# Designed miniproteins, single chains, continued (3), part 96

Each design is a single chain, and the fold is of that chain. pLDDT is the mean over its residues in the fold that is shown.

## One batch from the design tools (miniprotein)

Design m11330
Fold by ESMFold2-Fast:
Structure m11330 (fold): chain A 85 residues (1-85)
Amino acid sequence: SRLQELLDKYFSPEDQKQILELIEEAKKNKSDEEKFEELRREIYDHIDKALVKKYGITANMSPEELKELLQIRRDIYKAVDEELG
């Protein structure tokens, strides 16, 4: 899947496992709108934390580096949303 390709490219096995476990939990809670949205936010938070850890986001990051990182983040979010349905 596109999600698995992005997880393999940007995340450690530990971060991948945590993200995938949250996605499966979200899928089980699709009928509970509040719980589903809470879990979706937790998935995004885990992605953001893992990217910050990997890339070391700082105020001194160039505009080009920031643009590339934000595009990576958008691609991952889109793949998560597609996986969630």
Scores: mean pLDDT 84

Design m11331
Fold by ESMFold2-Fast:
Structure m11331 (fold): chain A 68 residues (1-68)
Amino acid sequence: STITASDEEIAAQLAKLEPAQKEELGKFLGIPVEVLEQAAAGDPAAIEKIRAAFERKAAEALARLLAE
């Protein structure tokens, strides 16, 4: 499934993360921590990159499940 959270909700959740948590999330999503910080500040372009990265990871997980 796609991320259905609003841009405001995504920014608010990212803003709650500590710097170390943002760095780990960036590694997981393959996104620079700077983009996560921009998204936490409410940058719509950065939030779209976060949405695309989560959808990519969800698609990878689904593809692995369907390959079973």
Scores: mean pLDDT 79

Design m11332
Fold by ESMFold2-Fast:
Structure m11332 (fold): chain A 55 residues (1-55)
Amino acid sequence: SPLQEVKDEGLKLVENGESLADTVKKATEIAKQKGLSRKEILEVHLEIAEHYKKL
């Protein structure tokens, strides 16, 4: 699904050493290009933030 693709891309950016701010920014742009809703974009942001917190 487009939502899962954006989540996977965000997690790859984290694994590649991108900052939280840059990861969220890039994931948001990809999500907008794929037509994700505000709620889905929030879910992506929360998953990225949770992953960073567990590092």
Scores: mean pLDDT 81

Design m11333
Fold by ESMFold2-Fast:
Structure m11333 (fold): chain A 55 residues (1-55)
Amino acid sequence: DEEKLKEMREKGQELLENHKIEEIIEMMKKVALEGDKEKYFAMEGAAGLLAQLAA
């Protein structure tokens, strides 16, 4: 759903605005390691943005 994608992107952008890239990467690693899919989905937008920045 487009609305869900927009929400995830907004949360990802908020993370980038309020945190360092290194901190966001560390948070994503911890969430993925725990298997917390709900948290990971919220940060999926940030992961996508970080991947593009790293490219």
Scores: mean pLDDT 66

Design m11334
Fold by ESMFold2-Fast:
Structure m11334 (fold): chain A 89 residues (1-89)
Amino acid sequence: SPSDIERRKMLLRMRVIAAGSELDVAKTALEKKADQETIDKLIADLNQMLAELDALLTEGRALNDSSLVSKLESLRAEAQQIQAQLQAQ
């Protein structure tokens, strides 16, 4: 139903905001030279986030919300870039 679609879009938008906040924390940690144990944990956390973003992107596409899809694609690309930078250290 239309009301169900709107509710699903709202929940997806909230998850996008949460993922963005988590990614900001990861970016800050990357700038603060961390020990190897912390780096390994961040890489694991980013792997989990990338899997979640892939699932959210599939849902966003199913809901035909181009704005949410665009935001999720941007977050996924940024998460991949940060993960690569952490792995290169």
Scores: mean pLDDT 83

Design m11335
Fold by ESMFold2-Fast:
Structure m11335 (fold): chain A 115 residues (1-115)
Amino acid sequence: EKQKLIDSIKNPVAKVIASILYEKGLEGVEAVANLSDETVRKLAELIIDILSKNLPLEEQEKRFKEFLESVPEEEKENVKVVLKSILEWIENSSEEEREIFKALLENALELEKEK
């Protein structure tokens, strides 16, 4: 059960990303759970930047490709799955849903910083 996996995630940022993917029936919940805290933090910062600037799809794809190239080799497979699902989520989301996701990620990053 994917919900049980999400409930077991210790990193608040990873938990937010996994929850968003699960709610939409997207792949990547297990992939997110297996990412390092550093990779998850950088991914959240990238998503916040993309959403804050309201970047067009082509620019989003370019940013995600550059991010994938920057992560450790051992994390690339999991990151690729997550990035594909996040792109699909953004493409099918409303402006209100994007603002909520951005706020949840910003809040989760502050919670991680306190630990």
Scores: mean pLDDT 84

Design m11336
Fold by ESMFold2-Fast:
Structure m11336 (fold): chain A 71 residues (1-71)
Amino acid sequence: MEIIDLSEEEYEKLLSLLTPEEKQQIKDAQAQSQAIGDDPSVTPEERFEQMKKIYEEIHEIFKRVYERLKA
């Protein structure tokens, strides 16, 4: 899996470059992740799949920001 390895400083800089809409999308994704983690009715397998989708969504937002910054 190719994950963008960001330092803490690079991560903070990236967050500062996010639009208000993108920041809200990340907050919503984090809230969904927390809700899934706190739900005892979700199996470990279902949790993994749902969490993976949320992480992929956050990753796509960061990827879009990187592509925009390179243009």
Scores: mean pLDDT 72

Design m11337
Fold by ESMFold2-Fast:
Structure m11337 (fold): chain A 113 residues (1-113)
Amino acid sequence: MAEEKARKFTEEVLKNVLKLNPGDGSLLPEENPSLSTDEKAQAVLAVGELELGMGEIARGAGDLELAREHYLVALELYRAALEKFPDASEELKQRIEAGLRVAEERLREIDAL
């Protein structure tokens, strides 16, 4: 399922790219423990924004299957950021929620075709 693939890719990004534990969002043992909640949330948001952008590029090119895969990854990253970093600043949470809404709207539009 595309949704399962997106979840697995999100876990891989959290662990291997961002060096976060995908279960709780904590830093992996060998990483710098001084990173703030906002810095961790910002890192997840940045990857989510990149995935959302890749989805928009694919959608513009008419590759709706590729666009859907990128939007699903963005959706899972934004959800993970909100769930693992509830104490992040209101500004960061608002940015994450805005990205989440766009990803959800794009997926709904593709699914309606």
Scores: mean pLDDT 76

Design m11338
Fold by ESMFold2-Fast:
Structure m11338 (fold): chain A 108 residues (1-108)
Amino acid sequence: SMEKKMEEAQKLIDEAERALEAGDYETAINLYKKAVKIFEELAKQGFPEAKRGLAYTYKLLADAYFKLGNYDQAIEWYEKAKKIAEELGDEDLVKELNTKIEQIRSKK
């Protein structure tokens, strides 16, 4: 069911956030990527909640790459999150993601 898959994705996000807090960025990235796969499958089925989850998870994955110092990868995942946020009409999220992208581009 959609609900069961959404719960599985959320559990992976919770585990990834604990890994980030522990400084285990590689484990966090792998867990976020697993959550992405679940949300991508559900979004393909046309569930708006899954598209929101996908945009949010792309943002979290980008945050993890940023902490690892992989700035180009962080920008790529923020841009993917922004595209979905624009499709959803989430102007607040679009603004937040633009700010994060510009912050990274301004760091030399």
Scores: mean pLDDT 88

Design m11339
Fold by ESMFold2-Fast:
Structure m11339 (fold): chain A 92 residues (1-92)
Amino acid sequence: MKIVKGERRLETGEEVAEALLEAIDKANVSPEFKEALRLFAQRVAERAAGGRVKTGKIKSLNSGEEVDAVEIEVYDANGNLIATIILEFKKK
C-alpha cells in the first residue's frame, strides 16, 4: 500500500482467520469469488501462527480512484511469510 493509515499485529491463527474473513466480507468482489476466498482463508488459517494487518488507500486498477484497502501478511509458527493478501473495499 502507498498510504498506510493503520497497522496491527495478529498473534494467533484464530486472529488471522477473523481478519481474513472480515476483509473478504468487505472486499469489492463477486459473491462467488468471496466463497472461493473464504475456502482459501480457512486453509491459510490452519497453517497460520500470526500475521500483520495494514489498512490504507490504494489506487484501484478497476476505477482509477483511491479506495480503502487492506493488506494481510500471514506467518507460520517458524515466522515464515506464507501468504500476502490485498483486498480493495467497496466504495461507500
Scores: mean pLDDT 77

Design m11340
Fold by ESMFold2-Fast:
Structure m11340 (fold): chain A 79 residues (1-79)
Amino acid sequence: MSLEERLRREFAGVKEEVYAAVQEGDTVRLYRVKDGKIELLGEFPVEELRAKLDELAPSDEYIAFVAGEEGVLVLMKKK
């Protein structure tokens, strides 16, 4: 199963806007998940991830947690 298919399956029941960051080696793939749709926003070096997350999903508007054994970083919009 592809990463995209796995993320779509994992977040199929989530109605909120979610960002998912998946690290592969020294790069991170950033996805946006909403209404069962998954969109690849881009690939970034791991050292750029924090700045990108601050831009797209700032900590005052989103909560961050780690999901799954593979350690997918998930950011979900706060109330």
Scores: mean pLDDT 72

Design m11341
Fold by ESMFold2-Fast:
Structure m11341 (fold): chain A 70 residues (1-70)
Amino acid sequence: VTEEQIREAARRISEAFGLDEERVAEALTEISREHPNASALDKARLLSERLGVDLDLVATAMLLGKAGIV
């Protein structure tokens, strides 16, 4: 996973859910480092847990996939 893919995913997710883009990018960076082989759905769940918000996991997983994070 590249920094550009993380920035793209963070932008899409922050716009979709009204979240702070930098906080989403930081959380995605940690998740991708700690769980590189996790599915998009598992990464969406971990992101929801890290941000302390109830995300639509399916929609979040689709946005991660569009940015190339899987």
Scores: mean pLDDT 83

Design m11342
Fold by ESMFold2-Fast:
Structure m11342 (fold): chain A 63 residues (1-63)
Amino acid sequence: IPDYVKLQQLLEEAILDPENREELIKKAKEVGKTIHPSIYEKLFKQADEEIKRLEEERKALEA
């Protein structure tokens, strides 16, 4: 349960902080080793989708 919360926090930080995203994802993967694979995969998929959405929105605003 604590590892689940920590993973969620790291993924949320990675979504909000593009500059530190790689390091935050790396830390999330380390924490994820203690979490059930189904939960781990679901949380990473949700974060990846949100990151892609925000990147698309940034490109649209810059155009």
Scores: mean pLDDT 77

Design m11343
Fold by ESMFold2-Fast:
Structure m11343 (fold): chain A 78 residues (1-78)
Amino acid sequence: SAEEELQEYLEKIGELLLEGKFDEAEKVLKEFKAFAAKVFAELIAQGKLTQEQVDQAWEVFEGEYEKLKEEGKKKLEE
């Protein structure tokens, strides 16, 4: 399902960031963004989600991504 695929992407991105594999994480992130954009567009077309809600979700996600990336960097310095 789309929900399971989104979860698998998020788990993989988090794992790669914490392992310091930032280039691989960015590649997976691009694939995740493309997939999620398609899912969100379908939900908006069905009236189940608004563009404003999608924009807010992306802002929250970007903040969490940067926090995990910084955490991964700190672990590489130790």
Scores: mean pLDDT 82

Design m11344
Fold by ESMFold2-Fast:
Structure m11344 (fold): chain A 90 residues (1-90)
Amino acid sequence: AEAADEARVRELLEELIEKRLAIVDKKNPLDEKEKKEYREHAERMWEEFRRETGLSPAELVRLLEAQRLAEEGRLAEAERLAAEVLARRA
């Protein structure tokens, strides 16, 4: 279960980083060094988030799927999924 959740976290995170990078690149074209630095920065910020929140791989999958739904314009569904994960912070 955990190994499958970790694989799904990695898949969703890589998809999210590439989608965000594509949006940034459309506004201001980036060279290959800037694209690499963006990906590395995003990965560092994600690991810091994981460390600080203590969320399980399964909870991280739900959070990343909520972000994916938000990027697809499905904001109400994204907010519901994120709220289910964040309620455990209390």
Scores: mean pLDDT 79

Design m11345
Fold by ESMFold2-Fast:
Structure m11345 (fold): chain A 90 residues (1-90)
Amino acid sequence: MEEQAQQAIKDAENAAKDMEKTVELAKRGLVGPPALLDAMSKGRKAIKAAENALSQTTDPELQRGIQEAIEKAKEALKKAWETYNELMKK
């Protein structure tokens, strides 16, 4: 249970970082909409896994870590979606 919670935190943080990097590359014209869709798909999967880990975790410190990781990943997902919409309007 604890191991799953720690892994979910890492996966959500990594997904957020990957989405942020993909947004930067997309804004520079180095990657297109498919790369953003792939990063967002992985991000949604990581968020879902983290939400599942949160529901199974009773440790307050791990709950806080998971919640922070989810919030960060959701914020990155929002920025990726906004960037995708900007590229699709061109």
Scores: mean pLDDT 84

Design m11346
Fold by ESMFold2-Fast:
Structure m11346 (fold): chain A 85 residues (1-85)
Amino acid sequence: SPEEREKVIRYTALAIRLMGLMTQLDLLIKKNAPEEEIQKVIDQLKKLIKEVKDFLPSLSNDMQSAMKKLIKKAEEHLKKAKKEL
């Protein structure tokens, strides 16, 4: 259905954004970037995780399962980053 296609597009966009911020956070930590730059990406990732969690109930069970796995990976990246501060 058109509604299902729109949800898939939004799901894909959110997944790409999560992966992008996780990658950016890892790169900043590896290059020993200033704490302020790392904290900015941490705050962006936290905000995105909340947005994604709010979107979860509108998704199919399979998409929810896949997105929950991505959220868990993002939360693990946040824990590692916080230890580096």
Scores: mean pLDDT 88

Design m11347
Fold by ESMFold2-Fast:
Structure m11347 (fold): chain A 73 residues (1-73)
Amino acid sequence: SAREEVLKRKEELEKKAKEAEEKGDLETAKLYRAQVLRLETVLREGSEEALEFEIELEERIKEYKKKVEEKKK
């Protein structure tokens, strides 16, 4: 379900935040923590459509980040 995918994504982001904190990358850690907080809000109060939108948004962000990195060359 969309809810299960968002829960899994939240857990992955929490792990990445901890890894960034352990490496001393506090800016990256703060970004992951902010994403976790956003997903917690959607999980608590969001409809199925909102949960599906969060999954689509995450995938789109990943695609745009990759495209931006390729253009830096």
Scores: mean pLDDT 77

Design m11348
Fold by ESMFold2-Fast:
Structure m11348 (fold): chain A 96 residues (1-96)
Amino acid sequence: SEGRELVEELVKRYAEALENNDLEELEEIAREAERLVESGRLSEEEAMLLAAVVAGLGALKNGVPLSKIHEWIDAMGEKSGNEEIRDRAIELIESF
């Protein structure tokens, strides 16, 4: 879907901005994501996926172990009742 492609693009941009310590781009990505949610171009599920991956990548950059990030994403997937979000979030985080 268009929303899934948008999530993947934003995740890639976010990972690159984190690696480069580009705070201005990180803020721009956050604003763009908010606009996409507000305009309905991202579904609630796609917004949740994006938020999970962004938080996970940021945590990894700050030295949180991958195992703890997996536990957090598992808990989020269980609470949302959507295992596809869990699996996709882990896949995207592990791709970087």
Scores: mean pLDDT 79

Design m11349
Fold by ESMFold2-Fast:
Formats: C-alpha cells, sequence, structure tokens
Structure m11349 (fold): chain A 59 residues (1-59)
C-alpha cells in the first residue's frame, strides 16, 4: 500500500469520527513517506500526522 493510499484511509476515518483509525492510517502513511512518527491519540494529533505525511510526499 502506498503513502497516499494510507492518507486516504486516514482522511476517511477522520470523516467518520474514527480518531483511532485516523491515527493508525496517518502512522502508516508517515512510515511509507519516511516522515517522523510523532502524534497523540487525539483528532488534532491525527490531523497533524496527516499533514506531515502529505508534506513528506504522501499526497
Amino acid sequence: MTASEYVGLAIEALRRGDVAGASRGAAAALKEAGGPEQWGDTREGASAAIRAALQAGAG
């Protein structure tokens, strides 16, 4: 699975209110994109991780 596919899954999870799913998807996207894996178990943390993955080339 590609970093952009993981970002898509994370965004979909956030849209559904699944913060835990969004955090897991963002984590996978960051690993694939080679970015840092630092965020909390919060909606804000998941959103920050998604933005970091996109900036690292996962978009």
Scores: mean pLDDT 66

Design m11350
Fold by ESMFold2-Fast:
Structure m11350 (fold): chain A 96 residues (1-96)
Amino acid sequence: SPMDLAKTGFVLTALLSELYYLVKTNASNEEIFAVVDEIKAVIRANFPPDLAAQVDRRLDALKSRRIDTREQAEAFVDEVARVVREAMREYDALVS
């Protein structure tokens, strides 16, 4: 069964915190992308299918961008966090 929104929000917040930690510790793009893929999996399993598909496309578009610098990695994680937070707000509005 899908997790409730509050539990899903906690899990997604923990994964976003891990992304910020990976950028600050100079982790590889592969490690950063693996956490983004975990975020995608959590959303796919727990959100309404149409919203999950929209978020999946947005995150894949972000992953297709070139990340060559620390500043680009930080901007990437900030954009992932924005997409995830917007999706959580949209889901809350749908079920409220």
Scores: mean pLDDT 86

Design m11351
Fold by ESMFold2-Fast:
Structure m11351 (fold): chain A 64 residues (1-64)
Amino acid sequence: GATLLAVRHDLRELLGMSEEQIEELFAMARAGASREELTDFLVERAGASREDAEGAARGILAAV
């Protein structure tokens, strides 16, 4: 849907994530990863700020 496309676009364009990292992140969310686990992935693997990572993790969980 449009929300999923918007979240994927933001991860790619604003956080500089690769398609492979985006797919891994969505796979984690579908497997039941918590917001905290997704936030840690974004901080550690994408170099996002904690604030941006928390917002992105919330968006991902809402999209899956």
Scores: mean pLDDT 80

Design m11352
Fold by ESMFold2-Fast:
Structure m11352 (fold): chain A 97 residues (1-97)
Amino acid sequence: MSLAEHIESLDSEEKRKELLEELKEKLEKLREEEKAKYSSNKELNEILDEITKKIKELLEKVAKGEMTAEEAIEEWRAFMEEHTAEAEEVLAKAEAE
């Protein structure tokens, strides 16, 4: 079952909010780990901050009913594809000096 289907299957607003808070906490923890790992790379950290901000915006829109979970996931996938390529290019340049 996809994350979108799981969110849509939640019968209560309380359960939906709990899931979104859990996802936000996991996202914050992942970002802290990435920031520690890449602390010397300013350009990569700026890209990762934009990625984190986008996820939070999409989760908020879904929570408010302004966007479907499916639309949010598709927009997130497109955003990740673009910014992952940018992050990989920055890392490759850092490795090559």
Scores: mean pLDDT 67

Design m11353
Fold by ESMFold2-Fast:
Structure m11353 (fold): chain A 98 residues (1-98)
Amino acid sequence: MEVERVRVELEGWSADNKVYKKSAELAAGEDAGARLQALEKEILKLPNLVRIRRRVTVTRSDGVVEVHEEDLSDVKKDENGLWVYKNGSTRASVRALP
């Protein structure tokens, strides 16, 4: 099937219940993984993150819409001030996009 468009969205929640949102619309053939990595890099600069959610919405030329969501809970800073996920990975999960 042909892909008509892709939308990538990131939401971050801080310990003080502030919500940070980043999103981008992509044309067919653009690298959704690279765009999502750029958005995640921006959101990880924010203080006191405790949770990140990513959503990728793929719209196909036949009108079928696919939604892929991943919830990256337990986000914390290491001793060097870098954001890490529960398993010690800072960005590894961002690359698995269509």
Scores: mean pLDDT 62

Design m11354
Fold by ESMFold2-Fast:
Structure m11354 (fold): chain A 73 residues (1-73)
Amino acid sequence: MKAEEQRRVQRVVGYALRLIGLGIDEGLEELGAELAKRMVEAVDSTLEEIDKLFEEEEKRLREAARERRRKEE
C-alpha cells in the first residue's frame, strides 16, 4: 500500500471513531454514526479534503448538540 493511502485510511478511521464518541457523549449517537459513515465513504479523497470534511461534520454534530441542550434548558 502506498504511504499516502495508508495515511488516508488511518485519518478516516480516527476521525470516524471520534465522531462516534462525540455522538455518544452528546446523546446524538445516531447522528454520530451517520457522520462517521460519511467520513469512511470519503477515504478516496485527499488528506486536505478528509480534514475539511471532519471539521464540517464535527461542527454539524456540535451545533446539533447545542440546539438539543438549548431546547432542554
Scores: mean pLDDT 80

Design m11355
Fold by ESMFold2-Fast:
Structure m11355 (fold): chain A 79 residues (1-79)
Amino acid sequence: MPSVEELIQKLEEKIKEFIEEASKVFSPELVEQLRQHLEGLLQKLKQALENGEISEEEAREMLEKLIKLLEEAIKKLKE
């Protein structure tokens, strides 16, 4: 079973891959906005976990869902 730290690392890798693929189809301005939004979302999730606003189990579920959404988005960008 992956740890929260392993899922965070995987999400960071998927964000990087998504931005690389998005840069091929979208404007540089939109790509930068997408990067900032995704990085901001990850930071908020880390803060919520650190502050006890969400449990490790809830964080894991959210991270897994976000990873799957990014994988689907990357697949669509490659089509």
Scores: mean pLDDT 83

Design m11356
Fold by ESMFold2-Fast:
Order: C-alpha cells, then structure tokens, then sequence
Structure m11356 (fold): chain A 68 residues (1-68)
C-alpha cells in the first residue's frame, strides 16, 4: 500500500517535469514567432510568463520528490 503512494508521487513529479519541458518548448516557439512578427514586447511578456510557470512546476515536482 505505501509503495503505491510513492509510485503515484513519482509519477506526478515526472508529469510536472514533462509539463515544464512542454511549456518551455511551446513558449520558446511563441517568443520566436512574436519577435519575427515585430512584437518584442509580447515576446518579452511571454518569456517572463513562461519562466514563472516553469519555475512553479519545477518547485512543485521537487516538493513531491521530497515526500518520497
């Protein structure tokens, strides 16, 4: 029973890390497209928002790992 809970926490941590990577990949694509479109302010805002979300997801993953 306890092992299943540890496996669930590990899976959730991995899912958060994968989500952070996907946000990074999609966010960078948006930033590049915004710059190409001549919208540097939108690119800067998107990068800042992406960094905030990625950091939040990574912190959540680390907290879950500490519970294992």
Amino acid sequence: HMKSKKEELKKKAEELEEKAQRVTDLGNQFVDRARAAGLPESAAAAKQGMDDVVNSLKEQAEKLKKQI
Scores: mean pLDDT 81

Design m11357
Fold by ESMFold2-Fast:
Structure m11357 (fold): chain A 61 residues (1-61)
Amino acid sequence: EETVRRALETLKKAMETKSPTLDVAAALILVADGHADTARKALRAMKEGNYEEAIKILEEA
């Protein structure tokens, strides 16, 4: 799914820049494409600072 791949790219950029704005952007990309449950799980992990778990959630989507 292209939306999930785009969210993963945005999340990796968020990890590199340590930007909370990019974390939210990754979640919004998922929500816009109807992946609200995946977005909620990934955002929760990102909010906890667990980017590895967020990436895993998106990869499993």
Scores: mean pLDDT 68

Design m11358
Fold by ESMFold2-Fast:
Structure m11358 (fold): chain A 99 residues (1-99)
Amino acid sequence: SLEELAEELFEAALAGDREKIEEILEEAEKRGISLKELAEEVVRLAREYLARGGDAERVEAALQLLRDYLLSKGHKEAAKPLLELLTELGVEKLREAVL
């Protein structure tokens, strides 16, 4: 169920669907699912998406949307996995711009 929720959450984030993101995160909390573990699974899915040639700009936007929502609700620890991948994506963009 955690993996299924993470897949739905990642798809909603890629679509920019804020209402669906809120619905999924509220469901996870009601079911006692760790939001940090859910975010870690979303990061795993995002990395797989990127490895398969997925659009890095879409992933960045999706992770920013999820980060901002989690931070707005005070879930700072759950936002950390998203922040780590966002930092990695930012460093890679800088590397490509300098080279």
Scores: mean pLDDT 85

Design m11359
Fold by ESMFold2-Fast:
Structure m11359 (fold): chain A 68 residues (1-68)
Amino acid sequence: NSYNNNINNLNNKKNNLRNQLDNVSRQAADAVAAGDWDRFRSLLKEGENLTSEINNIDSNKNNIMSDS
C-alpha cells in the first residue's frame, strides 16, 4: 500500500527534521550561555527553516489524509 509507505516516509523525514531542530535549540541555548549572539541569530534562522520544512511535511500529510 503506497499510501502507508508515503506516510511512513514523511514521518521518518519529519522525525529527522525534529532531531535537527532539537540540536539547533540546544546549540542556541549554548550560544546564549556563552554570550555568542551572532551564533544565536544564525541558529534562529536555521530553526526557522527547519520549522518551515516540518510544516510543509504536515501540509503534505494532511493533503494525503484529508479526503473525507
Scores: mean pLDDT 81

Design m11360
Fold by ESMFold2-Fast:
Structure m11360 (fold): chain A 65 residues (1-65)
Amino acid sequence: STEEEARRLAEEIRKETQGNPAALATAAHELRVAAEAKRRGEYVGPRFAGYSAEVLERAAELLEE
């Protein structure tokens, strides 16, 4: 599901950043940019290509909690 995929992605990013607030804010911004690019059919990079725009946006929301 979108929620489960987004939670797994957000958890992975939290581990990579070790909960650093600045790094989490940057990651959330990059996820939102990627989600919008994906909705426009634009390039999103190899890491995010496999995810839907909805998953990327939801993961960004979870990182902002």
Scores: mean pLDDT 85

Design m11361
Fold by ESMFold2-Fast:
Structure m11361 (fold): chain A 118 residues (1-118)
Amino acid sequence: SSKDVALGFIDELLTLLEQVRWEAEKIEDEEVKRKVLEVVEEAIKKLEEIRRELEENPDASAEELIKKIEEATETVLEALEKVAELDPSRRALLETLKRAVEARKREAIAEIKRLAEA
């Protein structure tokens, strides 16, 4: 279902942020590490809230699902940019992750639109 596509996308974003969090634990500068972990944890909490709101609305329209996908995507992209600003050595990796997130967003939205027309 369209809702399963949206939930699956949010779960993929949560997995991506958990991987960023695990990688951040390797940062040797304790101040940079603390700030990076705070940014990632805040983004994870916001995604968990979006996921909960989506689960609590069984009748969500395709438009509402797309809006939640866009909100989740923006949350992750903003977090990845903040991490890159705090730890510039990881910028190349984070830019690759941003492109992957944007590509998956486009695929999820396209699938929801396809299912809405069926």
Scores: mean pLDDT 89

Design m11362
Fold by ESMFold2-Fast:
Structure m11362 (fold): chain A 79 residues (1-79)
Amino acid sequence: SAREAAIAAGERAIRLARAGRYEEAATQAKDVQRLWPEDPVLGAAARGLAEAARARDEVRLPTAIEALQKQIDRLKAEL
């Protein structure tokens, strides 16, 4: 489903960001919003991670990762 695809993209974005693969993390985070655009809270968290990753902002990245992880966990609980 589109929701499962968005969850998978979000989990990939988080793993890539934690691995320092920021360009790939930003791409996967953008895919979250594209695959599940009707969730504004998820979209905001995904955008935050994409922006922090593109900026290589090591100060913002932990908070952005946590915010996206929280939304992915919520979506998984709703499956």
Scores: mean pLDDT 87

Design m11363
Fold by ESMFold2-Fast:
Structure m11363 (fold): chain A 61 residues (1-61)
Amino acid sequence: MKDKYLQLGDQYEQLAQQALQQGDNQTAARYYSLASGYYHLAGDDERSERLRLEAEKLRGG
């Protein structure tokens, strides 16, 4: 169960990074928020919080 959530978190984090490379900050923020949620479900609170803050930063605060 946790491994599935980690894989989904990794996948959405990768999609967020791809969106950033394309200059799409709104899409990147959405994917970072999804990745944060999956890392939280996986019990990786440090990674979850990091990506939550990154998404917030990309939305302009």
Scores: mean pLDDT 84

Design m11364
Fold by ESMFold2-Fast:
Structure m11364 (fold): chain A 71 residues (1-71)
Amino acid sequence: SKAFEEIKEIIEKAREELKKETDPQKARQILVETLEEVDLKISNTKEMTKEETVEAYQRLIELARELKRRE
């Protein structure tokens, strides 16, 4: 779906920003804002399949795990 493609782009942009961000507080802010944006898009759309929804959350979990590994 278009919503799922937009969500993937949001997550990939956040991943690139996190790779460049050396400040832990700013990195956490990027993650929090990304989680909120993606959650809002999922909550407000009827376009996404159950499979797309699961994949979106799995991608968010992996993004959060990558940040935790840096701490």
Scores: mean pLDDT 84

